# Ledger of designs, part 58: designed miniproteins, single chains, continued (3)

Each design is a single chain, and the fold is of that chain. pLDDT is the mean over its residues in the fold that is shown.

## One batch from the design tools (miniprotein)

Design m10126
Fold by ESMFold2-Fast:
Structure m10126 (fold): chain A 74 residues (1-74)
Amino acid sequence: MAEIEERARELEKRYEENPSPELLAELLRLNAELARLQGKDEAAELLEKAAEALLAGDFEAAEEHIRKAVALGS
């Protein structure tokens, strides 16, 4: 858990320095792993779908999935 959180923070910093859909997708996947470890399976599935949509260039679907995950509280 702590290791994944540390990787997520490192990836967030990299995204701030050089924003890219690929880095954001990696960050979403790491947050999905954290959500699963916390028993938040629905939020994890939404974050995984958001990462897939983002990599496919479907930014509208990615945003919708992120919004739903946030509404679940994690």
Scores: mean pLDDT 76

Design m10127
Fold by ESMFold2-Fast:
Structure m10127 (fold): chain A 86 residues (1-86)
Amino acid sequence: SAAEKKRQQELEYTKKQLLILGLVTAGEIYKRQGKNEEALKHYEEAIKTAEDLIAWLKKNNAPQDVIDKAEKKLEELKKKLEELKK
């Protein structure tokens, strides 16, 4: 049913968002500990997951405002990664 499809899509969206949040949180913890290599790894995984989320949103015809917010979050993550490389 349409309701079941919507619930499954909402669940997948939530799972992807939580994974990105977990990876960013781990990266921030490692950065605070001076473990820059571990922080870089987690931010790189978060960026890849965010790119996959944006592709998934586009494939599922998500509202443009949702896609725009995800793209803004991706750009913020890319800035964090570049700061760690310095």
Scores: mean pLDDT 86

Design m10128
Fold by ESMFold2-Fast:
Structure m10128 (fold): chain A 66 residues (1-66)
Amino acid sequence: GLPDPVEVEATLYHIQGVIAEKAGDYEEAAKWYRKAAEVYAQNPDLSDFAEEMRKKAEEAEKKAKE
């Protein structure tokens, strides 16, 4: 079957967050991780992934302020 569009879109945002984080752009990384979390949250079965993305966003937000 085709993959879940919600999971695909959220995964692409997660990848953008990782790219930004590896570049040292923690503010941009946090924005992408927040977008990934919002998209994952649209599917209740993906709530664990939404929580993981929220934590990554919070960590990136802390690093951006340091």
Scores: mean pLDDT 84

Design m10129
Fold by ESMFold2-Fast:
Structure m10129 (fold): chain A 89 residues (1-89)
Amino acid sequence: SMEKDLLISKFVNLLRDKTIEEIIAILNYIIENSTKLSDEVRNKLKQIIEELKKAKTRDEALQVLRDGLRSLSTEELKIILNEIKKILA
């Protein structure tokens, strides 16, 4: 959907200036501290982190993020995006 694509773009843009290690740290923080995430979403984020650890370039890491986030629902993306905005504020 167009809404989902917009949310993914906002997500990736917030993390564009971050290193792969910083992106992994942010996602781990969300998994450990967010009370709004289901176990299914936590497991999807853990899978994204494992794929990020394999990325050899920043561009590859950003593509891993886009592909992984596309597996999430629009509502799940909104929750995670709000958690990231709080961390980066």
Scores: mean pLDDT 85

Design m10130
Fold by ESMFold2-Fast:
Structure m10130 (fold): chain A 61 residues (1-61)
Amino acid sequence: SHLEKGREAFAAGRYEEAARHFREAVAEDPKNVEAVTLLAEALARLGRGAEAVAFLQAFQA
């Protein structure tokens, strides 16, 4: 699954690849809290912390 591929990429420090897979996982199931939080974490690791915060706030709305 995209969630598993994203976790493998994240563990390897490939945050751009991880964010791509987590974005696909969120697209397939927008209510998957794990995929949403992992995407935000990958974005924060890429120095896109403000985008990660905005994304989490939008998800909670």
Scores: mean pLDDT 79

Design m10131
Fold by ESMFold2-Fast:
Structure m10131 (fold): chain A 60 residues (1-60)
Amino acid sequence: MTEQERLRRAAEIIGEKTGVELPDPETASREEVLKAIAKAVSKLTDEQRDEVARELNRLA
């Protein structure tokens, strides 16, 4: 799995958990995607944040 593919998958997971539409990692810059992810994650409860972290660690 490429780093770009991992970033895309992370964006999908966070988008599903937060309901926030994140930029397409294929067309948006890495910085734009990471900024959108950080903003979306900031809206999560501690429990939801732990769940997202667990799913992201599975992709690492």
Scores: mean pLDDT 71

Design m10132
Fold by ESMFold2-Fast:
Structure m10132 (fold): chain A 92 residues (1-92)
Amino acid sequence: MEELKELAARLEKALNESGFKAEVRVEGTTLYLEIEAPNILSLIGLALRFIGLGLDGYEVKIEIEGLTLKVTITAPDEEALKALLEELIEEF
């Protein structure tokens, strides 16, 4: 739990340093991302990155509200969620 929260905070920092306004939180094996893009092309690019992750065994919900991308990812276990967070941090 603590390690996953630390990784979530690192992902949030990486996204904000990349020009997005992001909020990242973890609850159990579920990752919640709320990312406000600076423009529509950045929003589309983000959405495509999450869709393209090819997450076998994960449940992914993507919602778009204006320029805000809301992503909910439920991993099969905490180890899988940790691996996903580390991959996303490396991507940004």
Scores: mean pLDDT 81

Design m10133
Fold by ESMFold2-Fast:
Structure m10133 (fold): chain A 89 residues (1-89)
Amino acid sequence: KEEQEELDKRISEETNRYVKELIAKADAEMARAKADPSLTPEQLRELERQLTIKTVAEALRHVGYLIEQEITGLSEEELEAIKARDEAA
């Protein structure tokens, strides 16, 4: 149980750090877009939608890789390579 708690804490800390980085990047892109007077309100709404989808998808992918890394002992790059190979097969 103690080992499980340590694992859960490590995964949570890594996930929180990664998610915060993704949110900060999305916020910075959105701030730059809002500062651009050539963009229409419609373009800003579409950009916000796309950034939200991308951020959520990347966060979910990263959490999946952390769980798979713990189970398999493989790196994120190795897991991505295996998935790409399986999708091509």
Scores: mean pLDDT 73

Design m10134
Fold by ESMFold2-Fast:
Structure m10134 (fold): chain A 69 residues (1-69)
Amino acid sequence: AAAAIASAKAKIAANPANVAAYINLATALVLLKKYADAIAALEKALALDPANSTAKALLKSAKENLAAA
């Protein structure tokens, strides 16, 4: 989880337009129960690719988990 976040952040630093890296970061943040940070990463992914169905689905799930937490 923490190592996965560091890896995803390194990928984003290398290529800030890497939508998949933001999705991977959000997934790792969800595993750490950092739902607000996961939402921020997914919103960035959707800013880069507004039609990304995976990012939309993960954003919905992260918001539901944040509301339940």
Scores: mean pLDDT 79

Design m10136
Fold by ESMFold2-Fast:
Structure m10136 (fold): chain A 77 residues (1-77)
Amino acid sequence: MLNGKTLEEIAKALGADSLELVNETEMDLIIDGEVKKYYLRLYTLLKDGKPVGLLFAIFESKEAEKAVFAFYLPLLD
C-alpha cells in the first residue's frame, strides 16, 4: 500500500533508485458530495538510470509530505 507514505518511502517500497518529477498540477475532486482541491504530481521511476514506470501521487496540500493516494503504473514491455 502506497497511500499515506512519503515519496522516499514509496520509492523504497517499489525498489526505485530515484523519482523524477514530470508534472505538477492542481485538481478538484468531488468526495462525499464536497469539492476538495488536491495536488497531483506525476513522477517517472528510475532503476539503474532507466525509466521503469510512472507514479501518480495525490497530495491534500502543496506542503504535504505524504501522498493521500498513490498509484504506480509499471512500464509494460
Scores: mean pLDDT 79

Design m10137
Fold by ESMFold2-Fast:
Structure m10137 (fold): chain A 81 residues (1-81)
Amino acid sequence: SEAEEYLEKAIEYGRKAKRAGEEGDVEKATEYAKKGAEYGRKALEAGDAVKGTAGSILAIGGGTEAAIALRRKGLEAAEGG
């Protein structure tokens, strides 16, 4: 199904974003995260409630690189203060 194809692409780009982020390539991590989020949204829009929910989680996952960076900075500040 369309939702299934979009979900698969969202997972793939999410994995690429995570790897790029872990290697310190913020630009590529951001690009892959955006693509993951785009395909996650398309899966949600395809009308499959289960795959739509998974796609939404993956879209959020694509955005977690920034959230993880902010959380890291917050934890370092909390331990330093």
Scores: mean pLDDT 66

Design m10138
Fold by ESMFold2-Fast:
Structure m10138 (fold): chain A 60 residues (1-60)
Amino acid sequence: DEVRRLAPLLADPDEAVRLAAARRLGEIGGDEAEKWLALARHTDPSPATRAAAEEALARM
């Protein structure tokens, strides 16, 4: 499952990796992707990554 592979990338030390993972999860959609995007939206240290997660959730 692609969601299972992408979820740990939301915790990657590289912001670019976290941004790419959040956007890809938004493209996939579904309950599991929504769960991980909601977590990233509230917990990621970067405002840019939180905004990307929020945008991905809005497109689902």
Scores: mean pLDDT 82

Design m10139
Fold by ESMFold2-Fast:
Structure m10139 (fold): chain A 69 residues (1-69)
Amino acid sequence: MKEELEREVTIALGRMYVALAKLYASQGNLEEAAELYRKAIELFKEAGEAAEEEIKEAEKLLKEVEEKL
């Protein structure tokens, strides 16, 4: 129960960072967006296999932002 709740919270936090990163990227704040994507990826990696799709998407979005830096 506790481990499951901790993973769910970690994934939710990662998703929030992705949403904030997308907002910053849309405003041209690419450096801040990249930092937020890196934080999201770290959280998703801590969650493990349950966040594999979130990791792939966040890494793709990070690469797109880094290509514009």
Scores: mean pLDDT 82

Design m10140
Fold by ESMFold2-Fast:
Structure m10140 (fold): chain A 96 residues (1-96)
Amino acid sequence: SLEEAIEKLKKTAQEASKALRDGNFDEAIKKLTEFLKAADEVAKLVKNPKTRQKIANLAVAGVIGAIGAMLEGRYDQAAELLEKTAEEIVKLAKED
């Protein structure tokens, strides 16, 4: 269900955010990959094709931004970027 996919997305975002804050590069990349898979599951369950594309684009942009911030040593900002990305995806999915 969409509700189950959203809860999985929230969980993967929390796990990725923790790895980003810890500066654990290997764990962060693993958890960000899990986040992307969860976001794809949410996107597949939304009915509006425009909303689906926007969710996919936000997930990719958010992950790229988080990796960039992490590589610059901005661990808290990397985590905050990912958390905001997850919140926006959840809002879009619920409004569909």
Scores: mean pLDDT 90

Design m10141
Fold by ESMFold2-Fast:
Structure m10141 (fold): chain A 56 residues (1-56)
Amino acid sequence: GEKLEELGKKYGLSVAQVEGAKKLAEELGREVAVEYMMRDMGLSREEAEELLDELE
């Protein structure tokens, strides 16, 4: 919903990318999700960890 759109705007990502990041963290765990987001989405480690914290 709205939270995913706001996070997308904050990190320069599409809603689909934010939703994908949430799903990766839920299915593969935080560290694997962070590594994937850095490689696939072009985020820094700090940005990836902040995004996951915002997603709960």
Scores: mean pLDDT 79

Design m10142
Fold by ESMFold2-Fast:
Structure m10142 (fold): chain A 89 residues (1-89)
Amino acid sequence: MEVSLAPIEFEVRDGRLVARATAVSSDSSVILHGFVRYGDQAPVPGRVQREGNTWIAEAAVEPGATFYVAAMLRGEPVLAQASGTARAP
């Protein structure tokens, strides 16, 4: 089952730094997960939205945080994954 996961993008929105990832899959069983990690602290879940065959994962991040995104099927291995570390502006 094919899934296309774009690189993590960072932008300033409403005065906050936001990480975004986009995944596209024709398989409705694919699920996108996103989370933010700061050093060794517990991961914080991101917000995930779906529109048709497109998934968007977003999270507010601080400089130095890493945003992780994985596309997977329930009970299957991870199909695609991406990560990116936020930089100070």
Scores: mean pLDDT 75

Design m10143
Fold by ESMFold2-Fast:
Structure m10143 (fold): chain A 91 residues (1-91)
Amino acid sequence: SSSMIQDIVQRLRDMGFSDSQIQSVIDVVQSSDLNYDQIQAIIGLLGRMDRSNIPIVIQRIRNGLITSEQDLLQIPGVGRGTATGILSAIR
């Protein structure tokens, strides 16, 4: 929904994302099978590490490349706690 996208945009802006980085996240979000709660959980978990990983993680989930914790740990800046949290959110 439009309100979901607005909430995501505001959160990313509050996290210090540029307009181009926000657009990249929104483009991947709109073409993913992830629901609002899953997207918000991923943003919250990754905001603890590196903001540039948010579009990368969502894109890899969208492309079916995330099947295990190890797939997430291959992304620079994604730690074990974050990887476990993301897997739990998308299950």
Scores: mean pLDDT 77

Design m10144
Fold by ESMFold2-Fast:
Structure m10144 (fold): chain A 100 residues (1-100)
Amino acid sequence: AVEELKKIVEETSKKIIEILKENNAPEEDIKRTEKGAKNVLELMEKSSVEDSYNLAMVWLQEVKDWAKENLDEETYKKVEEIVEEAKKRLEEIMRKHKEA
């Protein structure tokens, strides 16, 4: 379960970085996104499944909030879509983990 949650964080971070690069975001914004994801993944290594899920959900919300304040509306909508899909995937993993 933790490895599946980590995979979603890694995949989501890569998708967000790709959108930022395609929309000519500053290198500092790309590096901030990379650092945020790495910090969350490192914390998840030492966390329970439920704590890892909560860490990932908090990170996704922070990314979404940052994007809303710092990106143009069109780029923000692309990031928002990726974040919301990641949240759904994390919730599905947690649902299956509790059923197992």
Scores: mean pLDDT 84

Design m10145
Fold by ESMFold2-Fast:
Structure m10145 (fold): chain A 79 residues (1-79)
Amino acid sequence: NKIEEILMKYAKENGVILDPSKSPEEIKKQLLELAERLRKEGPNDPMAQKLADELIKIAETETDPQVIMKKVRELLKKV
């Protein structure tokens, strides 16, 4: 699974995705970086592109870190 490989590689290089010790700004930055990686490494995977778009939308539309974390967790469960 290409998406799973991208997620595992990102976590190995950058630490835990959705680390609750990080600030909301750092969590949003992590979501945007993950979305960029999904777009670059999965350009021919419609599911990777969709996941990237959803992560960007969450990062841009949500301000509450608890809501951000909940939405990202639910999104990742569907992958």
Scores: mean pLDDT 74

Design m10146
Fold by ESMFold2-Fast:
Structure m10146 (fold): chain A 100 residues (1-100)
Amino acid sequence: EEEELLKKKKEELEKKFEKSRELTRELSRELAEKHSEELEELKKMVKEIEAGKKLSTEEKEKLLAQAVIAIFASTEFRLSEKEQKIVEELLKELSEERRK
């Protein structure tokens, strides 16, 4: 019975992480759709830089903002090595709690 409780807690944690990843993917896609014009401006600025244009401070800030949007548009959120380690620590704590 205690084994079933630990298994259930593990399954609930796994479902929460999967749901969080799916929501992040949906938000990234929505952001990309809303900022499609800004992504096209990013491509235009890159071509101008390749042509030897020097950017002002304001143009550099705009380019950085558009690059962040492009990263979010292309990024699928996955558990990092640090996040995986946190999950392993949580599973270890659940195993130790069973013995108390």
Scores: mean pLDDT 57

Design m10147
Fold by ESMFold2-Fast:
Structure m10147 (fold): chain A 58 residues (1-58)
Amino acid sequence: SELDEELIKNAEETAREKGLSEEQIKKVVEAAREAVKKLEDPYERSEAIVQAMNEAFE
């Protein structure tokens, strides 16, 4: 969805600011995309993307 793409894009930008490598950024983004494919509820998908972003930010 459009919201999912925006959240994933924000996670990617946050990971870049954190100083992660392009390989790590790609892995985090793909993990977020895979997590949302397992979830049918839009709220749960948004939560999964935010959680993946927070793990990258830490």
Scores: mean pLDDT 72

Design m10148
Fold by ESMFold2-Fast:
Structure m10148 (fold): chain A 97 residues (1-97)
Amino acid sequence: SVFDDPYIQALTEADKALKEGNYEEAVKALEKAREIMGGRDVFTDLALVSAYEKAGKKEEAKKILEDTLAQVRADPRLSPEHKAALEAFYEKLLKEL
């Protein structure tokens, strides 16, 4: 059941915390979701970056973006065109922090 999935529970907790403006709680829930996925979930990583920025944790946001960029560069499943597009996207987010 999706409702018994710890990852889905963590994302649900994060969504509630973000809607309530509780950015520290949102960060904790998203860090838990990221840990469950072994740091490989782009959706969770982008949500965590946003939550860190709102919590004033700019260096933590930067680290997630740098880790994701390294994963993109190392992913053999991505075409050269997909890699170039994703690298440009994450490099832009890093510059906007």
Scores: mean pLDDT 81

Design m10149
Fold by ESMFold2-Fast:
Structure m10149 (fold): chain A 81 residues (1-81)
Amino acid sequence: LAEAQAAFTAAARAAAADAGVSVEEVVRAVAHALGDALLAGQDEEGLRTAVRDAALALGASEEAAEALADAVLAVLRANRA
């Protein structure tokens, strides 16, 4: 879990720098997108897509958005164990 959280923090900082927004804005957008996707009953790929799309909407590159989505899924998987 700690390693997954560290990777998420690094990915969120990279996405924030790429988009020209604060890390807090990235975290808020991810939390909102995940909440909506979970309430809609989305599977793991749907959750990944929601996070990626939220990062892209903030102005992050596709590469940074994909890295952030992967990091979020790693945290969710670690919390399941």
Scores: mean pLDDT 81

Design m10150
Fold by ESMFold2-Fast:
Structure m10150 (fold): chain A 72 residues (1-72)
Amino acid sequence: LSKEEEAEIYLALGLIALALGDPDTAIRMFEKAIELDPENAEAYRLLGESYRQKGEVEKADEWFAKADEAAA
């Protein structure tokens, strides 16, 4: 698998974790996705959403800002 394909697998795993109500696992999966594909704006956005689900609003806002940067 390419780095991009591997990142997509981690992104999918993170989404499953979020759907199951496990934002901690989602954060770990999305962090791996970003490590493999740092230009993936969607992964940054989902990291923000995961922190928001935990109630860590400042961290969520930081990751949303990173998502906007990556999308530009």
Scores: mean pLDDT 84

Design m10151
Fold by ESMFold2-Fast:
Structure m10151 (fold): chain A 90 residues (1-90)
Amino acid sequence: MAEELRKKGVELLEEASRLFDEGKTAEALLLEARAYIYFAKAALEEGKLEEARKLLEEARELVEKALESGAPEEEVEELRKEIEELEKEL
């Protein structure tokens, strides 16, 4: 359900904000990317393809920023694969 997906995304953004305040930038950016993936899933469920495309693009940018900030490559690759799978539905 789109509502549940958005709720999960919001919870991830709240945790990311906490991690940013603690200086855990890479971890925070990974959670922001996960949040945008959930928002994209919600948009896809509602048939909002243009919104979903933009949200997935934002998720990709956040994943790249996380990598630049020292995020583990294995976690980055997992999120890239999830984004690519969702892009196939566009």
Scores: mean pLDDT 87

Design m10152
Fold by ESMFold2-Fast:
Structure m10152 (fold): chain A 67 residues (1-67)
Amino acid sequence: SKSAAVAKANEILDKVVKALGLDKSTVEKMKAKIKELVEQDRISSILPVLANITGVSVDEIDAIIAA
């Protein structure tokens, strides 16, 4: 469901924000992009987009989420 997808996306975002110490501007940009991707049913694009915005690798983000 879209509700479950949004909840999971926000969980991922919270982990990444905490691990990387992201500023408020970056967090707002990430929230906007996650919402856009969920609305487009592009859930598989969330990790690559977060990697692009944060400047870290997809592998590093995946490790943060797995922790």
Scores: mean pLDDT 77

Design m10154
Fold by ESMFold2-Fast:
Structure m10154 (fold): chain A 111 residues (1-111)
Amino acid sequence: MKYYEEGLKLYEEYLKTGDRKKLEEAVEKFKKAIEENPDYAEAWNNLGRALIELGKHQEGLEALRKAIELDPDYGEAWELLGEIYEAMGRDELAAEYFAKARALFAEQGIK
């Protein structure tokens, strides 16, 4: 999907340069990808990750919840939700989400 690929490239440029404008542009591309395919779990996950990096934790939470609704085995989405809950001071809830992510990564052979 063109918009999703453009978003990934912009996010990668942000990781290399720290340019927040690239991160904001990546968010807009992921939103366009979702407009074309609202069932694209990967686009919801990457939107959530980029929103967290921008400090938009509430919007990130909503995007990541949509990602796990579409793909309950999306380990990264569970891990990112754990990070949001940890940032909110919900340590026990964060631990549950991190445990789910670890179980999924182990099952998928990732770690």
Scores: mean pLDDT 84

Design m10155
Fold by ESMFold2-Fast:
Structure m10155 (fold): chain A 81 residues (1-81)
Amino acid sequence: MEKEKDEEEIMKLLSLVAKRFQTELDRLRARADSPEDVERLGKLVREGAKILTELANAKSVEEAIDILKKHGYEEVVDELK
């Protein structure tokens, strides 16, 4: 049974992760001046897509938090308070 509040919190986490991911991409892109830097950007995009997909498939806020902790985004959980 889905709760409106749980869906809202998961969507908020998705938004915060996407925003932080965009900031990291912008920083790397500003420094990218070689083919190796471009490959690093591509890798970051692929990892971000994977994390966001896992979050979108989370069935509860607790599952979403576990996914974030696994990928090193546990600080995003503090944004919910």
Scores: mean pLDDT 73

Design m10156
Fold by ESMFold2-Fast:
Structure m10156 (fold): chain A 58 residues (1-58)
Amino acid sequence: TPTKEQQQEIAKLEMVKSILKSELDFHKKINAPQSEIDKTQKQLEETEKKIKELKEKS
């Protein structure tokens, strides 16, 4: 079970994830280069991985 501090960190990472998802959607809408789309997707995956690690650490 995550600690109170870990839950707060997870909440912050969830906010970052939402921002990155919005950026990804925007890049797709304006037909940004695939490299920019890939970069944002990688950042999203890294953020999701951190969230999972915090949940699994308990």
Scores: mean pLDDT 80

Design m10157
Fold by ESMFold2-Fast:
Structure m10157 (fold): chain A 61 residues (1-61)
Amino acid sequence: MEKGLYRALKDFPKLNSATVAFKKGDILEVEKVVGEDFVYARNLKTGESGYVPKSFLEKIE
């Protein structure tokens, strides 16, 4: 996974202060790839940033 714009494939709740919540169809800007399972991203709808599971995102072409 690389930096760029991604679409949320499903809803994700706020799990803790380090994560960001989103709804299916929200657009997130991936700012940094972190480890195997997570990226650091900003939800463009809410303006909040945090860790997001890679498997919940699809790259926008």
Scores: mean pLDDT 79

Design m10158
Fold by ESMFold2-Fast:
Structure m10158 (fold): chain A 61 residues (1-61)
Amino acid sequence: SKRKKAEELKKQGDEAFKAGDYKEAVRYYSKALEIYLELNDMDGVKEVSENLAKALKKLGV
């Protein structure tokens, strides 16, 4: 399902973030965010948006 795909992408983003691969984390979080937005999942959107912002700050953006 689209929800499982978003959760999978979020998990991959979390793993990349823990590994210090912030560019990869941004890529996965961005894809997860797109799916949560399609699902109108406000909790998913909020959580992934916060994680995406943290990853972007680590990249100096």
Scores: mean pLDDT 87

Design m10159
Fold by ESMFold2-Fast:
Structure m10159 (fold): chain A 78 residues (1-78)
Amino acid sequence: GMYEEKAREALRNGDAEEAARVAIEAAMEVLKHGEKEDIPRAIALALRAIGAEFEGDVEEAARAAIEAARLLEEVKKR
């Protein structure tokens, strides 16, 4: 989806801050549309991306963002 493409673009650009932003936005969408059981997963992915941004780890921030985007697509299929 759009969030996965944005995460991959942030990875290509070496932009850990943008990757973390994408992860947070996708996680927030999961919180709005998902079930109570999705909350811990969404929060964990957002925190993982934020931690990776602090360390300048673009690959880990983007990986967390891609996982958050995929969780959102999973939620949308329900």
Scores: mean pLDDT 87

